# Designs tried in a protein design run: designed miniproteins, single chains, continued (3). Part 80

Each design is a single chain, and the fold is of that chain. pLDDT is the mean over its residues in the fold that is shown.

## One batch from the design tools (miniprotein)

Design m10944
Fold by ESMFold2-Fast:
Structure m10944 (fold): chain A 118 residues (1-118)
Amino acid sequence: MFPPSPNDVPTDELVPLVRIAAAGIGRLRAVARKVLSDDEVEAFLMRVASVVLEMLTAIQKNPEKGIEYVREGGERLKEVIEEFARKYNVPEEALEEMLRIVEEWTERAIAALKEQAA
């Protein structure tokens, strides 16, 4: 991606968010593997990765709205988790753990953005 805007965040400034995303996806994979088949885990994680990539792309183009995009991304991730939980009859305990992972992930991403803005 070639950003034409002088206000776009350099790619290296997204590294903390990418690391937070990778750790969160790893935790979601661990929970999903306990309750979903391998094919269902792959489908789930591809959908999660799509939401994360869209969020990171939005932040890079409009860094001033970074916190807003992280909050919106977090809500979209919760919707994806709830859709997969309904479709595959995921146990409530696993659903709650996945939702908690997204909430912790969202808070860490917001904290990282606030540190960069300070």
Scores: mean pLDDT 80

Design m10946
Fold by ESMFold2-Fast:
Structure m10946 (fold): chain A 78 residues (1-78)
Amino acid sequence: EKRELGLKALELLQKASAEDQAAIRKARAEWAAAHAEEVEALPTASQEKQEEVARRLLLVMADAATNPELAEALRALA
């Protein structure tokens, strides 16, 4: 299920408009800058913490997406 959701999200992201791709990229960069210490700690963080950060990042991407189907797929994957 999670793998299937990931493939669907990836397919929708690849088909996303240039505007959506730019908005998602900007949202990810802004989130990473706001949480720089947490992002820098990721390589040495626990698996649970890495999964938590990945989940929060997916939600940030979903909030930035203007395509409802892409947003839903990203939220479902989180």
Scores: mean pLDDT 76

Design m10947
Fold by ESMFold2-Fast:
Structure m10947 (fold): chain A 89 residues (1-89)
Amino acid sequence: SEKLEEAREHIKKGREAAKAGDVEKAVEHLEKALEIAKELKEEGEEEEALEIYREVAEGYESIGKGELALEGDLEVAMALIEEGLEKHL
């Protein structure tokens, strides 16, 4: 999907910014990818949304901002985890 490709482009740019030490730009791109993950979840693309969320969380941890993924996006993270657990039941 175009949204999945757009999210992956933002993750790539966020990782490149993180590697360059540009924390502000890295956060901006990772936040954009996370917003797209929320849209994918609402469209029923839960597996794709969870994949993007995991990559965003990894990106935040790489710049020492792991708390942003855990606190700022708790609603998305919890919903994706709960949906994964329900599919196992």
Scores: mean pLDDT 71

Design m10948
Fold by ESMFold2-Fast:
Structure m10948 (fold): chain A 80 residues (1-80)
Amino acid sequence: MLSDEEIDELFREIDTDGNGYIDKSEIDKAAKLLSEKTGIPEEYVKKLLEQAIKNSPTGKIDREEFRELVKLLEEIKKEF
């Protein structure tokens, strides 16, 4: 299970521009790192991230939205 500190570290590692958001160009990197940490298939994580971007008014995932997504992935991992 990922701690809040580990989730924050992952966010910083993905947020290449340091702008406090993950945009569409960073999704592939985010999906790979989250797949490695959670054991969920990369393609599934990528689809979830793409949906989060589509549902965002700005087309970006902020730090709090990212934490919620990671917690959702941890719950999905428990079901399978």
Scores: mean pLDDT 78

Design m10949
Fold by ESMFold2-Fast:
Parts: structure tokens; sequence; C-alpha cells
Structure m10949 (fold): chain A 76 residues (1-76)
């Protein structure tokens, strides 16, 4: 379905933002911007996800973004 295709696009977008964010130091403000974009993409993917695989992947990515955001916010 079109929704399933869109969910896949957002999952891929989120993965790209996460990988770029991981290359940056936790104190780099650009990392927070990338993680915010990743979180938005994950939320859209979760809304559109129709398969258990897509839902699981989105939740895994959401967890990863949460961990990285916490690391970036609490580190000086």
Amino acid sequence: SMEEEEAKKYLEEAKEYIEEAKKLDPTDPRRLELLDKAYEAVEKALELAKTEEQKKEALELETEVGVLLLESVVKK
C-alpha cells in the first residue's frame, strides 16, 4: 500500500539521520538537530506502519533516538 511505502521511506530517513548523528560528538548542537529530525521521521513511520515488522523497526529506532537524545542533552 502507499502508506506502507511511505512508512518505509520514513524508516529509511530516520536511519540516515541517526547514523549521521552518531558521527557527531554528543555536545555538537548539530547532533541534537539530526536526532530531532530522526524522531519526527520515526513518529511518522509509526503512524503509517501497517506490518508488525515496520512497527517493530520504528519502535527500535525510537528507542535508539531516545538514548542518543538523552546522551546529547545531559553531556556538557
Scores: mean pLDDT 83

Design m10950
Fold by ESMFold2-Fast:
Structure m10950 (fold): chain A 120 residues (1-120)
Amino acid sequence: SLIEKLKELAKKVKDPRKQAFLEELIRMIESVKNPKIQEKLAEFALLVAENIDKLTDEELMALRVLFGAINTAIVDKTPEALEAAREALERLRERYPDNPVIQKILDKAEEILKEIEKEM
């Protein structure tokens, strides 16, 4: 499964902050009950894990803020929480327009937000 692949990749990460971030992503994914949202979150986390060595501490912190907003949208299931997550996504697109790794990760985040909207 994608979750098993994520756990294996996380074990190989030597940077403790990067490893902790991936472990937090895995815990959230395992808590999500909607299988389509869980699958899209696992794809997002896998893309982060596969590119973890290319991400700076600042970029990881920015992605963590976006991830927190997405988690709030999944838990709260309100239009307000979904809009806040969309705003967080757009701020990252504006901050890193020329970073192809970040843009790819944001494309996956956008797919997650579309699945959350269907649950509302």
Scores: mean pLDDT 85

Design m10951
Fold by ESMFold2-Fast:
Structure m10951 (fold): chain A 65 residues (1-65)
Amino acid sequence: SAKDLIEEALRALREGRVDEARELLERALKQATGEMKRNIEVAIEELERGRLVAAEAALHEALKL
């Protein structure tokens, strides 16, 4: 599920595997809709800017749904 991919992306980020996290989030984005999709899009944008804390915050918001 999209939530499973987001959880795995969060684990990858904690382990410093940013490229793997981005790939997992792109896969989650294809499965997600609505507010969850918007939060994943924000997380990907923050990762592209090197803002890991902001990316994790967006992913936690996605998981509240």
Scores: mean pLDDT 86

Design m10953
Fold by ESMFold2-Fast:
Structure m10953 (fold): chain A 62 residues (1-62)
Amino acid sequence: MELIEEVARLLSKYADITVEDIKAQVEKAKEKGVSEEQIKERLEELKEGIEEAAKEEEARKA
């Protein structure tokens, strides 16, 4: 799922979290019975939030 890789890449860039760590969290969510559709929605929301936070962070760096 491309969305997982994109979110993981953003988090590894800004929060020092590896792509493997994000994939592991997604797998745990699936094990707990979270649907693939719910995981996708959550990742899309997280990606948007990270991108917005990153833009704001870059704008503040002088």
Scores: mean pLDDT 71

Design m10954
Fold by ESMFold2-Fast:
Structure m10954 (fold): chain A 59 residues (1-59)
Amino acid sequence: KIEDLEKAAEDRLAAGDLEAALDVYKELAKKLKEEGDYKKAEEVEKKAKELAEKLGLKP
């Protein structure tokens, strides 16, 4: 589940598909909050925000 989303985000970044990676990071952060892992969710949200800034998209 969460590991699959982490791998998907990494694979998208490696492929240069930053928009898809951003979408996966948003889903990952949501799932981490549902699982109660707020610390890891915060870290993933920071990565999503950084990617959104690079793309000129709203975080």
Scores: mean pLDDT 78

Design m10955
Fold by ESMFold2-Fast:
Structure m10955 (fold): chain A 60 residues (1-60)
Amino acid sequence: MIDEMEKLALEAVVASDDEALRRAIAEATKRAMEQIAQGADPEEVLKEFKEEVERLLAEF
């Protein structure tokens, strides 16, 4: 699951030349990883992470 999040974050970063977008994706990834470390359901966290990345890509 962590590998899936890293892959999604990397693909989004590679597709974007916007530094602010890359930073926002990195922060979203960090928050998702911390939630999993605190005992959150990895599937729920991944779903929220995908939604956040899609939102960021649509805004930038």
Scores: mean pLDDT 74

Design m10956
Fold by ESMFold2-Fast:
Structure m10956 (fold): chain A 61 residues (1-61)
Amino acid sequence: VSQDEVNELAKNYYTNKGNADKLKAQGDATGSKDLYDKAKKLKDESDKYGKLYNDGLNKLK
């Protein structure tokens, strides 16, 4: 695992997390089920990248 790979995983984790939070807030404001569904999908993707990011950090010594 390279530093560049870990940086890319971190970027994907934080980007998806931020987008999920924004879509959830918009869903809360509008009551849109579609926005909640999109937020959940991005949250699930964020969680996947978060696990890969943590594993990558543990491989960097």
Scores: mean pLDDT 81

Design m10957
Fold by ESMFold2-Fast:
Structure m10957 (fold): chain A 59 residues (1-59)
Amino acid sequence: MSPVQAALVRLLAREARDAGRLSQAAYDAIMASLADVEISEEDEKKARETAARLRALNA
């Protein structure tokens, strides 16, 4: 998994959990599976831009 993909998954999982669409246990498991991925600030920015585009397309 690329760092940008990992950052995107983390962002979407957090938002899904906050919206009540993802259980705390599932969220914790996703975060744990990504803990070893090195994510830079550039990767996080790219993930946020990708998430924004996906939201615009799917609403």
Scores: mean pLDDT 77

Design m10958
Fold by ESMFold2-Fast:
Structure m10958 (fold): chain A 86 residues (1-86)
Amino acid sequence: MEEVRAKGEATIAANVAAARAAGLSEERIEALERAAREGFERGLAGADAEEEYRRALELAEAGGEENLLEAARWMAAALAAALKAA
């Protein structure tokens, strides 16, 4: 569990660094990081990694700020479920 959380934290940190390098505002970065952390905890509760990932892609394709934040939650949940299953 601790190793799974450490890998999740490293992935979130890498994505935050990439978003900052891409020129996203600190406000947007904080919102996306928060959404990712919320999703990661959801995934650790036993979510289906494949289903969570599919839903994240659908939301990202739909576009819009709220859909982007929800996609980040689902994507992080998929990551947590995949790491837990490995």
Scores: mean pLDDT 75

Design m10959
Fold by ESMFold2-Fast:
Structure m10959 (fold): chain A 95 residues (1-95)
Amino acid sequence: AEEAGERAMEAGARGALEAVRAAENGVGAAAAGIGGAGAGTAAYIGARRGGPEEGGRAARAAGEAAARGAEAAGGERAGEAARRGGEEAAEAAEE
């Protein structure tokens, strides 16, 4: 569980970096980056409390919330990148 949670955090961090690169402006980049990192953290915490399934669920929920914020601040590409980061964190937590 701990090792899977660590992989989920790493995947979330990578998603955050991709979201920052995809954002249309500085505000969107910051919002997307924070959102992706949050997804990874959520996955880690969820996995420690309820195992891989809970970690995946937490990561997807955090990723979707981050995607909405990133899309509003940085456009469609930022929202899509944040959502992708959440999915990667969820998949890592489930392994």
Scores: mean pLDDT 66

Design m10960
Fold by ESMFold2-Fast:
Structure m10960 (fold): chain A 61 residues (1-61)
Amino acid sequence: APTPWESVEEAEKRIKEAVEKGDKDLLELIVKALEDAAKVTKNEELKARLEELAEKAKAAL
């Protein structure tokens, strides 16, 4: 399984690809996954990064 930080890098890449393709369904799934991950994360730095990526994905919707 990927580390939490590897998952953040993968999520950022998928957000970029979804935006470039105009795949709003994928963007909505990514937002939900990032928000859910942020809720359970005990690492404050990781939580802030997950929330930042979720906001970036929402801005693309």
Scores: mean pLDDT 77

Design m10961
Fold by ESMFold2-Fast:
Structure m10961 (fold): chain A 83 residues (1-83)
Amino acid sequence: MTALDYLQKGQAAFFEKDYEKAIEYYEKAIELDPKLSAAYYLLGMAYFKLGEYEKAIEYYEKAIELDPSNELAKKNLEKAKKA
């Protein structure tokens, strides 16, 4: 199973609102590809949905470090800081 396979499984769990399961799959994606900015962004989104705003901030910042062009991560980082 590839990092992208785990990313897809995580997104399916996220769609079903199973954010804890989504987090598990996104963490597996990062284990296989630690530079996959999309996985850190999606971890931030899942933690935001769980109300874990400090964790969401951490992962959005990591996504931006890996991909400074990720404007959605920057926008969602500001939302998490205000939550």
Scores: mean pLDDT 87

Design m10962
Fold by ESMFold2-Fast:
Structure m10962 (fold): chain A 64 residues (1-64)
Amino acid sequence: MDEEEARRAGENAARAAAQLFGLPEPSEEAIKEAAKRVKELAEKGKADSANQLQAGREAVEKHG
């Protein structure tokens, strides 16, 4: 997964998590954190929808 793919996946995961869990709209910092987490998941072969959603949720809870 390249940097642009990770950022797009992270943004999608963060926004989906915010909508599903009633969290605030993701900040730029939350999107950046989600992108980093999604990239790490992809490198481990664990970038499924559930793991990406959890990464997005954790990023939004940490940064807003």
Scores: mean pLDDT 81

Design m10963
Fold by ESMFold2-Fast:
Structure m10963 (fold): chain A 84 residues (1-84)
Amino acid sequence: METFTETVEDPESGVKVTITADKARKEVSIDFEGDAPVSDETAEKIREAGRKAMEAAGLTPEQLAEWDRALDALVEGLRNQPPR
């Protein structure tokens, strides 16, 4: 099975975000580690990685809309985490 995995790390906070896409299952998952806010630059990298994962998974329009909302919510959450 073809899987796509990309990890984005914020160099300031150490937060790591791992995005995995499974094309055979048409599934995308996100895991993150850390509790500090990410920079705007890191947030953009996470969005770019998420877009690549969606393309790799071959999602339906409904799944793309759901995923886009979930990705936006995750990125907003990571940007607005309380500092350590």
Scores: mean pLDDT 73

Design m10964
Fold by ESMFold2-Fast:
Structure m10964 (fold): chain A 83 residues (1-83)
Amino acid sequence: KEAEEALEKAEQAIEEGDLEAFYKYAEKVAKQIQELEDKGKYREAAELARKLAELADKTGTEEGKKMAEALREYAKRLERKAE
């Protein structure tokens, strides 16, 4: 719910070319990922991390690409914990 709203706003920010707004909403999504991890909802946390990584790649920036790579690595760690 809240995470999906933040993801939608992050995607809108990319389309508007507002990278500052993108990173603001990305931080909100990251907090939701951490909250899901803290609750043991590792699969849901991994799914959010992968969605955020896809949006980070869409920024077309070097910083966004590095963020996407880090988020995919984080998602893999969360998926291992789900086992």
Scores: mean pLDDT 85

Design m10965
Fold by ESMFold2-Fast:
Structure m10965 (fold): chain A 45 residues (1-45)
Amino acid sequence: SVAAAQQELDDALARAGELVDQGGTDAELSKAHTEIVTALSRLQK
């Protein structure tokens, strides 16, 4: 559902922001980016 996909996107964005704040590794940031892209793809379904 759109609501579930939106929540996943919000969670992914929040996690990415936290990783930037904490000095996350390149691998962690890449994973966060993939999560955001996946959530966006679900919203475009």
Scores: mean pLDDT 78

Design m10966
Fold by ESMFold2-Fast:
Structure m10966 (fold): chain A 56 residues (1-56)
Amino acid sequence: MDDVGKTALRLFEVTYPVNGIRSARAARNMAKNAGDEKTAKILEEKLRKLEEEKKK
């Protein structure tokens, strides 16, 4: 679980400049599927902020 959480965060950071919302969603799903609720919560909050920006 910890290794998957680290991979999800790295994936988000590396791909964020190219595809922010998609990267955040994919990373959040990866962390959630691995049972890393802490990392999933962090990524979910980032995804929520990105989706709010898209609406503006």
Scores: mean pLDDT 68

Design m10968
Fold by ESMFold2-Fast:
Structure m10968 (fold): chain A 66 residues (1-66)
Amino acid sequence: SQEEIIRAARELMEKVRKRAKERGISVLEEMKLPEVEQMYIELARSFGREARNAEEAERALLEAYL
């Protein structure tokens, strides 16, 4: 459902922000990690959106629902 996707998106974004802070790097640098990038791409795909990287996936999520 849309509510489940929004919740998953918020949870992922919060997790990435926390990881970046704990590692002393930017959110953009954290999003470039293969594991994190794949998580964003898969989440965007659950919205019916195709994305090549985490930044494109985040944009699609923000424009659609967040």
Scores: mean pLDDT 80

Design m10969
Fold by ESMFold2-Fast:
Structure m10969 (fold): chain A 71 residues (1-71)
Amino acid sequence: SRQARADALAREVLPALREDFEKAGLTDEQGYALARRIAQELLDEKGDEVTPEDVIAAARQRLEEWLAERE
């Protein structure tokens, strides 16, 4: 299912995004939930062509925008 694919992508990208999540003050649970949500959004937009690199890039952009507003 799309949910299972989003979950798998979120797990795969976590090691690359862990430092970004920690810098943003996100818990492991919050970081995982964000990565999963972004993966789901990208899968809905691009379908099966979504790569882990796409999720990492989107997550970093979203965190940078969010941190600029909150810090």
Scores: mean pLDDT 80

Design m10970
Fold by ESMFold2-Fast:
Structure m10970 (fold): chain A 81 residues (1-81)
Amino acid sequence: EIEKAEEEVKKNPNNADAYIRLARAYLQQGDFEKAVEAAEKAVKIDPNNADSYGILAEAYRRLGDEEKAKEAFKKAQENAP
């Protein structure tokens, strides 16, 4: 739900998890460009969070940007538990 995720980001602008939830909500809605923007903000806040890179990879793949999708996927794997 985008409205909830947007509210979380407003309350916690330095929390990567809030942006991850926002990015996932955009992915579910099919707004892949906004999903990329939210996931990129999560990466800036916490560059070691695998979930941010995973969402970024999926969003880029859906947009047809295979090169950026592969780069994000590699970073997701490097940061996976």
Scores: mean pLDDT 82

Design m10971
Fold by ESMFold2-Fast:
Structure m10971 (fold): chain A 57 residues (1-57)
Amino acid sequence: MDRSRAVREVAARAPDLTPEEVRRLLIERLIAAGTDREDAERIGTVVARAIAASRAR
């Protein structure tokens, strides 16, 4: 399963999740898709921060 699919699945659930939940779920899905842990954590952190910033207004 590729990275795009993992991101899409998490994005579909994102409106109902906290930024930390999105980060955790995205990291798990990316690692399952073959992404290095370091890259998965970096991507998850960036996405979670973007969601948190969006929800702060």
Scores: mean pLDDT 74

Design m10972
Fold by ESMFold2-Fast:
Structure m10972 (fold): chain A 71 residues (1-71)
Amino acid sequence: MEKREKALQYALKATRAAMDGNAEEAVRYAQKVIEAAKDDPEFAKNLLTAIEQVARDAGNEEAAAGIEKLR
């Protein structure tokens, strides 16, 4: 599915930004995940949960909190 592939690409960009300590960039790409997966909110929520966990594991609490707020 085109929308799922695009959401996955944005999720990967969000996780990289979170690992790099860039909270604003991570949250921005997480928002794009929601937009790309509009027709599949459960899939979007699962991706956001995964990105939030990566942010927490990387010690980027600001990104984790921002992504949690999007859920």
Scores: mean pLDDT 83

Design m10973
Fold by ESMFold2-Fast:
Structure m10973 (fold): chain A 58 residues (1-58)
Amino acid sequence: APPEPSLEEMEEVKKLAEELIVKIVDENTEPLDHEKVNEEIEKELEEKFPIVVKYSKE
């Protein structure tokens, strides 16, 4: 099993997700597709914190 992510790592993931949401909303002037936005955030989190994402999905 993958090691349990640290509290600090989980806070980094949350902070990154919030920053990505704000950035996507700020950059898009057109109607947002919430499903596509969520997929973009999930991909970024998986690339930067693969252990945390894998742990939460298992």
Scores: mean pLDDT 67

Design m10974
Fold by ESMFold2-Fast:
Structure m10974 (fold): chain A 99 residues (1-99)
Amino acid sequence: MREIRRKAILSLVAAAILVVAAEINIETPSMSREEAINEVRAAVENLEEVLKLKEYLSDEDLRLALRVAERAAELAEELGDEETAKRAREIARELEEAL
């Protein structure tokens, strides 16, 4: 139980950091679009882990995960990765249903 919750929290923190990194890379002229896409994809993979472990998370953690998933979807759309955007929206929907 305790180790599973720790894994869920670490996955959520990783997803949040990756979303922030992708947002910075989009706004930085010297960074590649491919780096931003890879960061958003990694964030979505961490959010899928959060979704699998959602029962071990508090409502506050789930609300944060929902916001991170919604932002990941927006960034994926801006970067032209429609499949990643769709997956992030599906994760957001399932997280909202868990609340």
Scores: mean pLDDT 81

Design m10975
Fold by ESMFold2-Fast:
Structure m10975 (fold): chain A 96 residues (1-96)
Amino acid sequence: EELEKKAEEAEKNGDYRTAASYYLFLAVRYLKEGDYEKAIEWAQKAIDAAEKAKNYSLMAGAYRILSLAYRKMGDEEKAEEFQKLADKYEEKGKTL
């Protein structure tokens, strides 16, 4: 897929912020289409790239997608866990 290739190219070039943004966009797209397994996969890649970029706001966005995907699959415990992580990293992003 074109967006996947753009994300991988950005990561290969050390542009982890751009890679995380593309991975997050893919996660959102699959979440909207109801493909929760792919949404989780892309959100996890977004978290890894955002962590390397030290971009806590992108990490928060990706954790929010994980929370929503697990909630849609009926895993309320994981949904709550990832929502708390999203809130934590959103707060960190405001102070850094």
Scores: mean pLDDT 86

Design m10976
Fold by ESMFold2-Fast:
Formats: structure tokens, C-alpha cells, sequence
Structure m10976 (fold): chain A 76 residues (1-76)
């Protein structure tokens, strides 16, 4: 049951928002439901979190903040 799996992964994220595996699995479930745009967003979030864990949390956080600031400047 995709709905039940989504609930489980949402609960994992609620307890640990940096649970990259939970974000990835939510993306998979959304893709199976045909929600491709949302699935892509969750995959990208999971990828960022996995990169932070493997390359060092400080570097990942700094890159993420800088990317968000640049994105905001482009929209303004």
C-alpha cells in the first residue's frame, strides 16, 4: 500500500528531517502515484542530504544556503 508507505516515511522525516533515505523513498512512492514533479523535488532533497553525509555536513549546508540565496535573487 503506497499510502501506508508514504505515512511511514513522513513519520521518519518528522522525527529526523535529515533522513535522506526517507526522502528518497517518498520520492519513489510519489513517482508510483504519477506525481512526477513532487517525486523529483523529493529525490533532489534526498540527493542533497546524501551528499552532505558523504562529503561533510558543513560543506553541504553552506552550498545549500548559497544556492537558495542565489535562487531568491534570480526570482526577485
Amino acid sequence: NLEEKIKEYEERIKKDPNDAEAWYNLGLALKEMGKNEEAIEYYEKAEKLFEEKKKGDKKGIEAGVNAALLRMQEVV
Scores: mean pLDDT 67

Design m10977
Fold by ESMFold2-Fast:
Structure m10977 (fold): chain A 60 residues (1-60)
Amino acid sequence: TTVEYVPATDEALEELAKKYGLSEEELKKLREEAIRKNATHLRVTTSGGKTTVEPARFAS
């Protein structure tokens, strides 16, 4: 399992959606979750060839 963090920007969300084939609805839900949780980053987890993207807060 690999875990990567990217900034929770609209551009990063769109790039992840294109790269991993997220639907427009999934992208919208992810954006809404990021706002609701005041996320600073997105956590990208890849395990067994499957990738999930979740909002995360990363302390500076």
Scores: mean pLDDT 75

Design m10978
Fold by ESMFold2-Fast:
Structure m10978 (fold): chain A 81 residues (1-81)
Amino acid sequence: ALAELEKETEEAVEEARRLGRELGLSEEAIEEVVEYIRKAGEYEKKAAEAEAAGDLEKAKEYKEKALEYIAKAAEVFRKAL
């Protein structure tokens, strides 16, 4: 359900904050990762809504955007390592 996606997004945000602090990332870098994770969650929610409406092409487009934001979050961690 959409509420489960929102919960998963917030759990990912908390994990990113925990890992970022353990890695010694700046608070600004941690918040950048958090913003990308939240944007990915928003697009995953839009993809689920499009799937429920039967718009599979729109759902695919939104899933691809969600993956782009996940990649950006991963890049922030990669550059910190």
Scores: mean pLDDT 84

Design m10979
Fold by ESMFold2-Fast:
Structure m10979 (fold): chain A 59 residues (1-59)
Amino acid sequence: SEEADKYHELGLEYYKQGKYEEAREYYEKALEIDPKHLEAQVNLGILDLELAVKKVFPD
């Protein structure tokens, strides 16, 4: 949906700025609107793994 696409695009903009927590929030908002939004699902999954890795390996 257009609304889900908008939130996904906002998530990408925050991700490009290194604002990963904000990027996650907007990917989650996209999925609240459209749970089948594949790009948001993939990007959220990748981001969650990156954040988890940084917690274990703080370099």
Scores: mean pLDDT 82

Design m10980
Fold by ESMFold2-Fast:
Structure m10980 (fold): chain A 92 residues (1-92)
Amino acid sequence: VPEEVLRLEVELALARMQASVAKLVAENAIKKKDVEALKEAKEALEETIERLRRLAEEAARVDPALAEEARRELERVEKELKEVEEKIKELE
């Protein structure tokens, strides 16, 4: 496996972990009706989306299958962000 592909695989794994932590923070914030914590989760998801977008672009040059995985993860995180944004509006 080329070193560049391994680096991108590690970056994808870290982005998945970041998204999972942000989702857990958002779920906990919704239960507590903590709008500030929910806004922090939104910011973390937005940062993860930017990271995944760049990763998908880089991966497309070296590993199309990895780029497809990154795009699927991007779509999932974008959907989670939309759900968090809707919850912020409901609680404000």
Scores: mean pLDDT 86

